Designed miniproteins, single chains, continued (4). Designs and how they scored, part 79

Each design is a single chain, and the fold is of that chain. pLDDT is the mean over its residues in the fold that is shown.

## One batch from the design tools (miniprotein)

Design m14742
Fold by ESMFold2-Fast:
Structure m14742 (fold): chain A 71 residues (1-71)
Amino acid sequence: MGPTLEEAERRLEEIREKIEKLKDKTLRDHALSVLDHTERIVRERRTTEAAQAALDSAELLLNDMLAQEKK
């Protein structure tokens, strides 16, 4: 089962906040592109497994990007 509308909105906001933590402009631009795609899936699929998978995937990718910036 996918996320509730409230849960999806909260998770999208958390993803936006994490993207702002990225220091590399190229990684940030890439993360914003992923967020845009994820928002489209959430809008089209809402409370479906596709929306849940898109949110989970975006969060995992963002965490990897943040790890890439550690020096």
Scores: mean pLDDT 75

Design m14743
Fold by ESMFold2-Fast:
Structure m14743 (fold): chain A 89 residues (1-89)
Amino acid sequence: DIDAALERLEAGKKKAEEIIAKIKDEEEKKKAEEKFEQVYYIQTTLLELMRDGKLSEEELEELAKKLEELIKKGASLEELKKALEEFIK
């Protein structure tokens, strides 16, 4: 149930935003906000692609691994979007 998964992500987003808001160090707070936005974008996008049937299960797993590697390398949200567009064309 992809709709239930998207609702769980939305609930998780609100909880994560509350936790991030409690971070006292401004620099660490900004880093946490940026990383959370990247992860949330990837999770919602992968669920939407799965719902729409645009990619096979194997292609979704390959894309997920590729995006995870980019996040580990410190890629921006813009770079993640570009990688996604290049993968699905």
Scores: mean pLDDT 77

Design m14744
Fold by ESMFold2-Fast:
Structure m14744 (fold): chain A 78 residues (1-78)
Amino acid sequence: KEDQLIADAQAALQWVKDNFDKLAADPELAQQIVDGLQQNIEMVKQAQKAGLLSPEAAEKVIKLLEEAKQVAEEARKK
């Protein structure tokens, strides 16, 4: 369900914000989270290309996951 994917992406963004200090203290964990978020972004893009997701839902999910990735990357740089 598209609503579930959006909710999961929102939860991922909230998790990286809530756990910023943990990610800043563990650059290896931060990199693993960045890599995982990038894989999820790629899967969402493939699902949209395959017609499994609307362009609107894909755009919302990708935006949230990209924002989560940016937060994790920022933590890693500390």
Scores: mean pLDDT 84

Design m14745
Fold by ESMFold2-Fast:
Structure m14745 (fold): chain A 91 residues (1-91)
Amino acid sequence: DEEEIIRRIAEAAGLDESTLYEILEKLKQLRPDDFESIKKSFFEDMEKALRAVEELERAGDREAVEEARENIRFLVETIKEGLERALELLK
């Protein structure tokens, strides 16, 4: 479920769900022919990251959870910035 994974990513990263939807919209504009395959790979990688966070939470490792969440946030922000720069260059 796309809506569920977007919610989980946003929650883990401390971001608004709109940030993920903006990323998907920009990705579709930049890479329309490859959009579905790139989106699938992105969600698969994020699902693995989210499962790692869940395992750390079960283990009670608060510092590792905070680091993992910050890493997810950093990755999402970096992707958004990269897509914005790429769209600017294609003008």
Scores: mean pLDDT 85

Design m14746
Fold by ESMFold2-Fast:
Structure m14746 (fold): chain A 92 residues (1-92)
Amino acid sequence: SRLAEVLSRGLAHFFRLVEEGVPLEEAAAEDARLLAEDPEFVAEHRELVEKARELGMSEKSLAELERGDATAFEAGRIYVAVEEAIRKEKEE
């Protein structure tokens, strides 16, 4: 999907900056800035933040997710998938 391509580029750019010695916080901020230019990412990111909040993600983790870098976005997706799977299993 186009979103997967956008995220893949973001992750590659982020890791390249980190490997080149750019501080983690600055690399993440640069990645988030580039991703914010994509309307599809912005829409998906908004929905993910809302879902993570509903599932009880901590304020600290939500602040990281709200930054909107590719690594935080993918971590948020994993969190949502795991939390939904755990809740579904407990309801059975």
Scores: mean pLDDT 81

Design m14747
Fold by ESMFold2-Fast:
Structure m14747 (fold): chain A 73 residues (1-73)
Amino acid sequence: SKEKIFEEIKKAIDEALEKVRSGQMTVEEAVRELMEKVNEIIEKYKDKLTPEDIKKISEFVRKALEELRALAE
């Protein structure tokens, strides 16, 4: 279901934030890994995602990137 796709995106975001907060990963490394995982999820499920779904994913990712970058500043 689409709910599972959004869960995978949110999990990737949460894992990236946790790795930075715990000191396991730099912000730069976490941003790179998150973007790679998000792109893989979108490609994997492209036939199941509407333009509106892509927009929602982009919003989640945008907020996550802002939060990650704030941790570096």
Scores: mean pLDDT 84

Design m14748
Fold by ESMFold2-Fast:
Structure m14748 (fold): chain A 92 residues (1-92)
Amino acid sequence: ELEEARREAERALEELRAAGASEEDLELAREAAELALRALEAAAAGDAKKAAEYALRAMLLGARYSGSPLPSEEHIKELLAKTEEAIAAAIA
């Protein structure tokens, strides 16, 4: 599963490169992908809190890269709590 996720991330980065993404954009996308992979590793280890933290960081980097408005601090806390709950339920 983690190996497959890493391959998919690599493929997505190559597709972005082929589409003419800048090196800056590719570096942000690579960082977001690496955080997402760390979230999967933490979830596989049973650490729902760490998995949620990495997943949220990946989402926020992705939003920053796409120029999307960032959620409020209150919404970020809610997303973190819900993500932790979802991951804990999935690994239980």
Scores: mean pLDDT 73

Design m14749
Fold by ESMFold2-Fast:
Structure m14749 (fold): chain A 70 residues (1-70)
Amino acid sequence: SRAVRLAALREIQELTGLSEEEILAALADPAKREELVRRIAEAILQRYPHLSEEEALRRARSALDAIEAS
């Protein structure tokens, strides 16, 4: 849904400082998408240091999947 996509985009923007256009451009390239996953996970761990690296990576992938599935 558009609402889920917008919520996921906003969360990634707040965590990474990237624009919507930069996020969508990164998703078009598998290598850039994987770099974006790592960057989001690092930002999540900075904000939520109690999370494991595996949990942060899973959350990062889930957020990008929510954007792509919409």
Scores: mean pLDDT 82

Design m14750
Fold by ESMFold2-Fast:
Structure m14750 (fold): chain A 61 residues (1-61)
Amino acid sequence: SAEEEALAEISRLHAEVLADPRMSEAQKKAFEAEVLRAITSTDDPAAVLARAREIKARFLA
């Protein structure tokens, strides 16, 4: 389902961020905190995925 696909992509994105040597430990913690806030604030996994992508792009700019 689209929901399961979004959850799988969120997990993959999270793993990529944690493994990215360009990101500081503070940025990795900030990413985790922002994704957790998104998960607790919405029932829409697609919205969480969009937010996670935005945060990663911002940190790697």
Scores: mean pLDDT 80

Design m14751
Fold by ESMFold2-Fast:
Structure m14751 (fold): chain A 97 residues (1-97)
Amino acid sequence: SMEKRLEEMLETLSKVSGKSVEEVRKKLEEALKKLAEELGIPSVEAMKELVLWSWELAREGRDDLAEVRAKLREFEARYGLTELAARALAEIDEIEA
């Protein structure tokens, strides 16, 4: 159901931006590839999941740090995002301190 979640995101972004779903899709694909390269993430699929998760949390106004920590550890394990996860977890630790 990743494709359904992406479609919902694209439809929402289309409505907010006033651009067609197809134009938003192309921009998202280009942005995901660029971000994966810039952040050293080994797969576009990993970046796609990260962006979808972040967007869903932002849309819901959620700030559940326990869920954020769990998701970062999951991404570290699945995609080798060790440095990114370590930095993000350190920032969360500082917020909770």
Scores: mean pLDDT 67

Design m14752
Fold by ESMFold2-Fast:
Structure m14752 (fold): chain A 66 residues (1-66)
Amino acid sequence: MSYNEKVDEQLVSLSDEELRRIAAMRARSQGRPVTPQNIAEALREMAEELEKLGLDRAAEKVRSLV
């Protein structure tokens, strides 16, 4: 509980640009070129994963960037 709470708060505290950098790194690790379209897809995938983990606040913030 406290670990997930810290992760959720940490992700919510990140700037939009920091979250996009994480999404860009994710796209690159998947072999996709770092384009705005692939960053948006990575952000959507991140939001879905966070929602499945119960990190609802972080998921909502990431989803708002798509």
Scores: mean pLDDT 78

Design m14753
Fold by ESMFold2-Fast:
Structure m14753 (fold): chain A 97 residues (1-97)
Amino acid sequence: LEEALELVRKAIEYVEEATAEAAKEKDDKTVALLYEALQELYEAYKALLEGNKEAAIEHLERAIELLKKAKEVASPKVQELIDKAIEYLKKAIELLR
């Protein structure tokens, strides 16, 4: 569980960095999708703290879908940060299964 929490925290940091970069680029569409992904990640983190593994996985999977949508419209620099976040989230899901 502690390892999954650390992976989700690292993913949150990458999504926050991606959001800051998208905001500098004035990419409002990418920023909006990244904010939605962050909300799902915060809910996943909360579910993990409460020991609700199933709810955490559902929120992490929703975050990955939102991140994939953001990646389709994002700049290459923002895409790189999103890819790192997705990698950490996939690893977190594997640990929780």
Scores: mean pLDDT 88

Design m14754
Fold by ESMFold2-Fast:
Structure m14754 (fold): chain A 71 residues (1-71)
Amino acid sequence: SSAWQTAERAMALLREAGLDDLATQIGRHVDRGDFQSAADVAYQGADILEQQGQLDLASQLRSMADSLASS
């Protein structure tokens, strides 16, 4: 997937998990072409999901963050 498509999936995952503020932050970073900062926010979201016991969602979000960081 393109970096933008990965960011859209990460934002959707975060919104479904109730982490709307982090989804909004990712959107702002990608609107500026700042995929590294978007990845940092996605890693923060993954850590929160892991602390909540949402291990599968955390793993998916970390994979998306790795993809964004490579952009």
Scores: mean pLDDT 88

Design m14755
Fold by ESMFold2-Fast:
Structure m14755 (fold): chain A 100 residues (1-100)
Amino acid sequence: SKLDELIEKLKKILEEAVERLRQVDPTFAEQFKETYERFLKALEEHKDDKEKVLEIIDSLIDALRQGREYARQRGLPEVAAILDETIKKLEEIKKEIESL
């Protein structure tokens, strides 16, 4: 379905973010991966429920915003930039899902 395609795009965005983070901060990349894998599990459990998928994506975006602010406070501008770009891409996917 179109929803399944958008969830797969979301997964690829997160995988790309992990690879980029690994180049600048391997420890942060591993923590990021553990966090988003929990959200990916929740998405699989609710993949037939658009409203639940949107709630899970909102929670993921909020977690990434917290990570971005933490990175900024710790003087990790490259980490913060990667998270900022990732958040923007996820917000675009969210808007596409809302339009289904």
Scores: mean pLDDT 87

Design m14756
Fold by ESMFold2-Fast:
Parts: C-alpha cells; structure tokens; sequence
Structure m14756 (fold): chain A 100 residues (1-100)
C-alpha cells in the first residue's frame, strides 16, 4: 500500500532525526497498519499512541524554529489535502530539516 510506504518513510525520518526510538517507530507502524485495516485499538494502545505523538509534536516544534515560515506555509497547504498527501508534505518537511 502506498499509504504504508509513506508511513514507513515518515517514521524512518523521525528515527534518523532522533525524534523517536526504533521501538516507538515499530509500535507506530503496527498501530497505523491496524487502523488502515479497520481494526480497533485498545485503550492502552491509544494512550501510548497519544504519548508518542505528543513527544513528536514537542520535538518537531523545537526543529521548526529555524524553518518556521516555510513550515507554517507547508502545514497550511497540507490542511486541505488528504491523509496520503499530508504524509508526503510532512516527509518533505522532515527531509529539509535533516539536510540542515
């Protein structure tokens, strides 16, 4: 699935930037696969997902200080896109951050 490939690329970039651990990336990939298959997640899985996503947001906020204007523009553009296109935009943002 193109969606799974985009999620895998997004998680790999988060790992390379030190935002998440290998174990957190494996957990997120498992959860996203379950959700894309229409499977329910447990309350414990949902709590862990929220914890990891909050960490990602906090760490990304620190990284956007150098790219704030470009990132804000890209985020505004992504708000009107579907989930797959939003992932492609976030991958582009993370690759730009990685190159600096």
Amino acid sequence: SKKIELIEKFLELLKELGIISEEEAEFLLKIFKKLLNGELISEEEADKLQEILAKIIDKLTDLVLENGEELVKMMKESASLDFEEQLEKWIEILEKIKKK
Scores: mean pLDDT 78

Design m14757
Fold by ESMFold2-Fast:
Parts: structure tokens; C-alpha cells; sequence
Structure m14757 (fold): chain A 75 residues (1-75)
């Protein structure tokens, strides 16, 4: 088979400054996601109670009802 890079034109062009800003924003968002994953993993493993999981999700910006719905949807 014949393979070669198919990048004759790039839309949009990479911007190093914009890429650095985007990376910083993505890392901040990823940390929040990692905290949510840890809460669910700890809950599934029985390391924390449902009430503690709800409290931690509220600390991340979820309402009590949203936190309960997320837990019920996943578990």
C-alpha cells in the first residue's frame, strides 16, 4: 500500500500562542474531569458513601439534584 502525508493545505494554520492558551484551558478542564472520575471510581469501589460523592460533586459545581442524577445514571 502507498501512504503519504495528505497535508497540502492546512485550515486553520497552527498558532503557537493560541495552542499554548488552548492547552492550558484543556488541562484545567481535564483536571475537573479527573476529579469526577475519581469520585465515581471511589464510589464504585466502596471507598466513599453516596452522600460523600454527592458532596464532592457539589464542590465541583453540580447541584445536589444533578449530582444524584449523574450517580444514578452511571451506577
Amino acid sequence: KTYYAGVPTVYPHPDPALEAQRRANAEAAQRRVDEIKKIFDDLKAGKITREEAIKRLQELGFSKGEAEALIDNIL
Scores: mean pLDDT 71

Design m14758
Fold by ESMFold2-Fast:
Structure m14758 (fold): chain A 76 residues (1-76)
Amino acid sequence: SEASELSDKGTEEDVKKLIEILFDESKPVEERVEAALGLGDIGTKEAREALEKYLKTSKDERVKKAVEEALRAMFP
């Protein structure tokens, strides 16, 4: 998937694209879950802030669970 390819590279531009996928309600849930986990793997401040914002504003419990898992991985 696009999110999986972006998370493998981890550049600032890749983080931005993963954030766009995460917040894009037109994308399938599976792609948005991959974007959340990819942001968690990259683990930058920008990625963390986007994941925290998603928890405050999101509608989808499956994607929120992936975001919670990603954030937990950043704070061992």
Scores: mean pLDDT 80

Design m14759
Fold by ESMFold2-Fast:
Order: sequence, then structure tokens, then C-alpha cells
Structure m14759 (fold): chain A 70 residues (1-70)
Amino acid sequence: EEEDRARLAALQAFVDRLTAAVKAGMPDEELDKLAEEGARELVSQFPELNEEDVLAYLRAVVDDLRAKAA
């Protein structure tokens, strides 16, 4: 549970960063690059995570934020 909390906190911090980037008008290419870098960072910290799953989650967050901003 403590490890799950640390994992969720790290994910939330990165989601907050993506949210700020979308609100600032960062281009899609830079957002995708940021998500890829974040997925690699998170997997490096939490090796039980699957990089493809984390990347898919972060991309879904970006897509949701873009849809909400449009």
C-alpha cells in the first residue's frame, strides 16, 4: 500500500505537469515527447510498471485534457 501510494503520487505529479503543459498551449509533438519521457522515468522508479501501459495512460490523459480544452 505504501509503495502504491508512492506510485500514485508520482503518477499524479506527472499528470499535473501534463495538465499545466496543455493549459500553456504546448504543441502535440512536445506533449507526446513529454509523455514518453515521463513513462520512462516512472518505469525506472517503479520497475513493476509496464512502460507501454504507463505511456498509454499518459496519452489518454493528454487526449482527455485536449478534448476538454477544445
Scores: mean pLDDT 79

Design m14760
Fold by ESMFold2-Fast:
Structure m14760 (fold): chain A 96 residues (1-96)
Amino acid sequence: PGKGLAKASPAELREVAEKLLHLLETEDLPEIPAGAVLTLRRLLTAFVNNENNADGILGEETLRLFLAKYGELSDDPQQLKQQLVDFVKNIGDLLP
């Protein structure tokens, strides 16, 4: 069990989710399979909308895994894009 970032508040997770959703909607991510982009957008949108369903729960868990891996979100858009690409490639099998 990680301390600190893995226990980020719902408000902190929402900020991270909104930044990742913006990246997924506005950037060209050819390194990420289109199905994974659509799945991430669905899960993160459900979480941001505070949906009490499986997609919202998976969205929260996905964000906690991201923060546990990288510690914090990069303020550099290119670094954030690279973090997202590496994250999806390394855990792509966990994203249906």
Scores: mean pLDDT 72

Design m14761
Fold by ESMFold2-Fast:
Structure m14761 (fold): chain A 89 residues (1-89)
Amino acid sequence: MAAEKEEVERLVEEFVKKLYEEEKAIIEKTRTLNEKEKKEEEKALEEWYKEELERFKLMVEKNKITKEQLEELLKAKSDDERRKLLAEL
């Protein structure tokens, strides 16, 4: 029965990593940023990723987020949908 906690932790990691990869792709495609600025933005994104991962893990430990809510966040196709789901928490 550790499996349910492990599933939720995996969903948290998948969700936060999905957000990280999406934002990293935006930084890489942004033509107005030079190589140095892109590296600074990527470093800031890595720090955000670590903080967000810990924040969601803490929410799971406090039973403030459910597996179903995490699955809905993973299925959200737009930033607006994700923000709406997060606001309902």
Scores: mean pLDDT 75

Design m14762
Fold by ESMFold2-Fast:
Structure m14762 (fold): chain A 76 residues (1-76)
Amino acid sequence: MDEEIEKVAEEVLKEFTEEELEKIVEEGLKLAEEELAETGEHTVETVERVMEKLAEKYKGAMEKVLELYKKIAAKL
């Protein structure tokens, strides 16, 4: 599992610049705050929705991040 996380991280760093990653993180935090305000729940489903929105917008490596997240969430 840890090796898969490292590989996905390397792909993200190859596809996105530091500035782009900063914007993705800021957008992800904003989406997380909006979902938490709407649902009131700190659930795996809330995080998954945020990750799906980021994957839809940024594609590529973000889709791999979402797939990895779903695999981890399934073990919880």
Scores: mean pLDDT 67

Design m14763
Fold by ESMFold2-Fast:
Structure m14763 (fold): chain A 84 residues (1-84)
Amino acid sequence: SEIERAGAIVERFLAELGKARTRAERVAIFARTAREASALPAEVQSRLQALLSEAAALWDAGASTEEVIAELRRRAAELLAALA
C-alpha cells in the first residue's frame, strides 16, 4: 500500500540520517528521499515533503542529529496515522 511505502521511505530516511557523519551525506540522503517521495500520490508526497522540510529547518536551527531523528519519528507516527 502507499502507507506501507511511505512508512518504508521514512524508516530508511531516519536510519540513514542516524549513520550520516558529514553534511554531504545528509544532503544526499535528503535528495534521495525527496525523489522517492515524488513518486507517491500527491497527498502522501505533500506530507512527506513537509516532514523533510521540518527536518531541514530543525537542522539549520542547530538541532543535533539525535534531536532531529527523535522529533521526526514522533511526526512520522502522526503522519502515518493520518494516512490510515
Scores: mean pLDDT 79

Design m14764
Fold by ESMFold2-Fast:
Structure m14764 (fold): chain A 79 residues (1-79)
Amino acid sequence: SHMEELERRLIESSLEGAKAMAKAIKQGLDKQVEEAGKKNPYLGGLYEGGKLILEGDEEKGRELAEAAARKLAAEVAAA
């Protein structure tokens, strides 16, 4: 379905987003990204996922990014 395609694309984008969060943390932007995540639950999920990826827990980091994507997709579908 069209919604399944959008969810798949959001998951793919969110996995890349978690990797971008890991890179930002490594570059010394941890506090700035953490603050942004407190204001936006989706970004907060990507931030937590990125932290786990940076620490070597890639599987759990990817799971958190996917969960954030699915939650956002559900909120958009409910609006």
Scores: mean pLDDT 84

Design m14765
Fold by ESMFold2-Fast:
Structure m14765 (fold): chain A 95 residues (1-95)
Amino acid sequence: GAMSDQQRADRFQVAVDDIEQRFADVVQDYQAGRITPAQAVQIFDGMIHSLDIYIARIDDLIAASTDQGIRDQLQAIRDRAQNLRTQLQAQRDAL
């Protein structure tokens, strides 16, 4: 069956949390010398691209939702995704 708006919001939460954890892991791997600057840039570019897709999809859901609680939850996820994207871009540009 089709996912509810709540289930979609919960899945975006998990997706953003997963990217945040992956970002921390990649920074640790880079600082430990386990990956090269070029490898780190490629991984960061991939995560930025995923966040851009998620932000666009979240914006579509906010526009489509009539439930203020779901809209507020989606906005909080969007703000986290945007902040994470800003941090990823800054780390990438420093390499």
Scores: mean pLDDT 90

Design m14766
Fold by ESMFold2-Fast:
Structure m14766 (fold): chain A 87 residues (1-87)
Amino acid sequence: SKILIGIDGTKLVILGKFDSKEEVEKAIEIIKNEVPGEIKIEVDGNNLYAEITFSSLEDVEKAIEIIKEKIPGEIFEVPASFVKSFL
């Protein structure tokens, strides 16, 4: 699986392409259970888009560490504008 992460102030945008629907569902569970913030998720087949809004920049950095640790696959940190260009 390949995952793009972009930061825009206190907002984190995630675009993931997973190897299976089951991996998408597991990623959603990890994000909902482990990541503090206001979460919006959109799923299209094996593709996942998530926007997470945080109260602070520190919470954004902690969320990135959790995602890199717990979500399987290749994770790339990119400009948020790059992630948003796919939407």
Scores: mean pLDDT 79

Design m14767
Fold by ESMFold2-Fast:
Order: structure tokens, then sequence, then C-alpha cells
Structure m14767 (fold): chain A 69 residues (1-69)
């Protein structure tokens, strides 16, 4: 469900605040789901992020899109 995807993304956001590695497993799992293309692209960019700040920004943008739907 959309609510479950949002919860998983919020958990990935918290993990990204700890480390890039902590968030990567959650982001990979999310990318196996049927996501809106815009959200998928943001999470793929998050996986390629070199800093926690970049990853967090992409996750936050993805959450904003999902919460508007």
Amino acid sequence: SLEEIIEQLENALKAAEVSLTSARTGLHDLLTLDLPEEVRELLEKGLKAETQEEMIEYIRKALEILKKS
C-alpha cells in the first residue's frame, strides 16, 4: 500500500541520517516495488549519492511526492 511505502521511506530517511550504508538496503528494497517513475528516479539518485545530505534530500523529495498523491 502507499502507506507502507511511505513508512519504509521514512525508515530509510532515518537510516540515511546514520550512514549511507544503513539506508542503501532499504532503498534497494523499495526499488523492487511498483513506484511512480518520478519517485523511482529520485531513489535511484539517492543510491548514487556520495553524501548523507544528498541522499536525505532525494528521500525527502520522494516522500513529498508520495504524500501529495
Scores: mean pLDDT 83

Design m14768
Fold by ESMFold2-Fast:
Structure m14768 (fold): chain A 72 residues (1-72)
Amino acid sequence: SADAELEAVLRETDARFQALYDKDPNPTPEQLLALYREAAARVAALVERYPDHERARAVLAYLEEAIAKLEA
């Protein structure tokens, strides 16, 4: 289901951020951007398959805003 796929993406993304901070407490903007871009691509693919999934669209919007701020 869309909910299960979104939860899997969020869990995997959280685990990768946790692993990054466990390895380096001061990650670079480039390292953070790489993780956000990967997460955004996965959620965007999910939104394309499930366009009516409000939570997935909200998560994608949040990730895109985070990317824009890191690129500024």
Scores: mean pLDDT 87

Design m14769
Fold by ESMFold2-Fast:
Structure m14769 (fold): chain A 74 residues (1-74)
Amino acid sequence: DLEKEITEALGRMYIGLGNIFESRGDTELAAEEYRKAAELFAEAGNKEGLLEAAERLEKLGDLEAAKEAREIAE
C-alpha cells in the first residue's frame, strides 16, 4: 500500500524533525512536529508510531496530545 508507506515515512520524518528541535531546546517546535507525526501515524494505522509520538509528547509536557495519540493507538 503506497499511500500507507508514504504516510508512515512522513511520520518518521516528523519524529526526526522533533528530535532535532528537542536537541536544540526548541520544546514548542519539537511538540508541533511530534503532533504532526502522531496525525500521520493515526492515518496509517501505525500503533507503534502513535505510541512513540505519545511518549515524546508526554516527556515534553504536551499531555493532551499524548493522551489523544494513546487513545487512538488502543
Scores: mean pLDDT 87

Design m14770
Fold by ESMFold2-Fast:
Structure m14770 (fold): chain A 55 residues (1-55)
Amino acid sequence: ALSEQEKLKLLTDKYGELLRDYSQRRASLQPSPERERQLEEELNRQIAELLAELD
């Protein structure tokens, strides 16, 4: 089991990785409002799943 401090650090590290991946995907993909929204929704879902996993 992870301590709360370890969970927080892991969360911030994973969040940073997700943001970097999101940024790279956005740069590689042809920009469109629909695609950007989908990508943002996916990022938010991944963050929520990460939080649930650590809970």
Scores: mean pLDDT 75

Design m14771
Fold by ESMFold2-Fast:
Structure m14771 (fold): chain A 85 residues (1-85)
Amino acid sequence: GLVEEVRKLLSKLQEAIDAGNEEEAIKILDELKKLSEDMDVDTLEILVILLERLLEVAKKKGLEKTAKAIEELIEYLKKLIEEKK
């Protein structure tokens, strides 16, 4: 289901960030963005919290491209939450 797919993508995203694999991290973030349209508000809010934690890890590791992509996704998800009321 959607929840299981999101969980797997977040696990892969953490692995990519830990490995410094920015190309894979950005690909996973794009996949999460596509799935976000089908998420309810509660799921989107949890995803934002988890992405904010991963953003701190990416910044500490100096992964500038990944950090920027996470920031852009967080802003997109916050707008999507507002649109869903």
Scores: mean pLDDT 87

Design m14772
Fold by ESMFold2-Fast:
Structure m14772 (fold): chain A 90 residues (1-90)
Amino acid sequence: MNEEKQKELEEMIEKFEEDLDGLEEYLKTGKLSAEELRQTIEQIKGLMEQLKEYASTVELSPELKEKLERLEERVKRLIERLEEEIKKLE
């Protein structure tokens, strides 16, 4: 029921956070092309949309809602950074 969905959503958020940590490390190497950066932005947007769709089916606890809002803000800032990196490569 909803408790299982909350647990699944929390695990999805944690996995997404880990993937973002790895991406931020890789970005520090400066090895990504403009095309790879654009593909990365689209993948991040797609994952965030899927997460929001799933979250819309779940009765969110205050803690889980806060985690989701923090993730959304992190994703927004990362996308802005990736867009600036693309501009530097063009």
Scores: mean pLDDT 82

Design m14773
Fold by ESMFold2-Fast:
Structure m14773 (fold): chain A 98 residues (1-98)
Amino acid sequence: MMEELKKKIKEVDEEAKEAAEKGIRDKETVKELLEKYVEYALELYVREHREEVAEAMKVLGEPEEFVEAVKKGDEEALKKAIERLRKAIKEQIEKALK
């Protein structure tokens, strides 16, 4: 799984470099590439750094049960942590592209 995520991140990085080299300035294309990069990079980060992510969830006021589930690598808890962080990052990307 982790190696597939790293490969997907590399593919998105290569797509972004190719788009920049071709002078693609379409905001929608840039947004889609950033969203793909964030999605794969975030999933990789959450899975590799579960303890750090659990601490971040605790700081954000998540229940102790959820924080412990993230530390254990519970798939549902990891998916929820990814979604919470993804939403925050996506809102920042949308603001940056306005």
Scores: mean pLDDT 72

Design m14774
Fold by ESMFold2-Fast:
Formats: sequence, C-alpha cells, structure tokens
Structure m14774 (fold): chain A 87 residues (1-87)
Amino acid sequence: GAERAAREIAEGGKLLGEGYEKKDGTKFAAGGIRMVGGMAEARYLLPREEAMEAVRRGGEEGERLAKTEEGKKTVRDAMEGSLRGLE
C-alpha cells in the first residue's frame, strides 16, 4: 500500500520533471496523473499517518529525481498541498 503510493508519486514527479526538461506536454501530463494517482491512493486507502509518510517520501524522492527547477517546484507544491489535505 504505502510503498506503492510513494513509488507512484516519485515516478510521477520524475516524469513530470522530464516533461519540463524536454518541453513535452504529454510527459508532463502523464507524470502529473501518476503523481496525483499515488497521492489519491495514499489519501483514500491508507491510515492518515501512513498516507502522510507515503506522500512525504514519494514527494521528496520525486522532487529529487525531477531535473528542472520548474519540475522540482511543481512536485514540492503538490506534495505540500496533498499533506495539507491529509491534516
């Protein structure tokens, strides 16, 4: 559960960052969809504490893997917004 959610968020953030780097709207959209899907899985399928840990872990990894400053900011903002929604 938590590991899958974190992985989807991290992989989504990486792909979203690649979308910015390559100016590829399809990669940007696919990365965003994957990241949001992982965040939704955490929010609706996990206990709050596990959901917050999965979102934080996946978001931080996704930000690290995103190669552009725009990608890093987008992943960080999405992670912070998701964490606020879990409070």
Scores: mean pLDDT 85

Design m14775
Fold by ESMFold2-Fast:
Structure m14775 (fold): chain A 68 residues (1-68)
Amino acid sequence: SSADKQVEEIVEKTIEQVKTSSPDERKKLLQQMASEIRDVLEEAGYSQDEIDLKINEAISRIRKELEE
C-alpha cells in the first residue's frame, strides 16, 4: 500500500540520519520516526495494534543498523 511505502521511506531516512547524528539527536530522531509512522498509518486507517507493531519493527531495524 501507499502507507507501507511511506513507512519504508521514513525508516530509510531515519537510518541515514542516525548514522551521522550524536547520541542525543538519535533519541529525537527515533521519536520523530515513531510519530511520523503513527501519523501515516492512522491516516491510512490502521488499528493501534498494527501501528504499534510497525513502529516496533522499525525501531528494531534501526537498532540492528546501528549495531556495528
Scores: mean pLDDT 84

Design m14776
Fold by ESMFold2-Fast:
Structure m14776 (fold): chain A 76 residues (1-76)
Amino acid sequence: VTAADLGLSRGSLERQIARYEARIAEDPSDWRAWAELGDALYMAGEYERAAEAYRRALSLQPDDEALRRALEKAEA
C-alpha cells in the first residue's frame, strides 16, 4: 500500500521523480536520468516502474553492467 504516510521522505522522492521525468521529457536519450529515476522508484518501492526505467536506461547504455544488475534486482 503506497500512500503519502511517509511524510517528507516520500515527498522528497516524489519531487526527485518529477525532476527526472522533466529531464527525460527534455532529453529522452539521457540514460543517467532514466537510471536515477529507476533508483528513486526502487527506493519508493515501485519495483515494476523502476524496472521499466532501468530497461530504458540499459537500452541507451547497453554496456553498463550496473544497470543490468539493477534491472535484475528490480525484477527479482
Scores: mean pLDDT 76

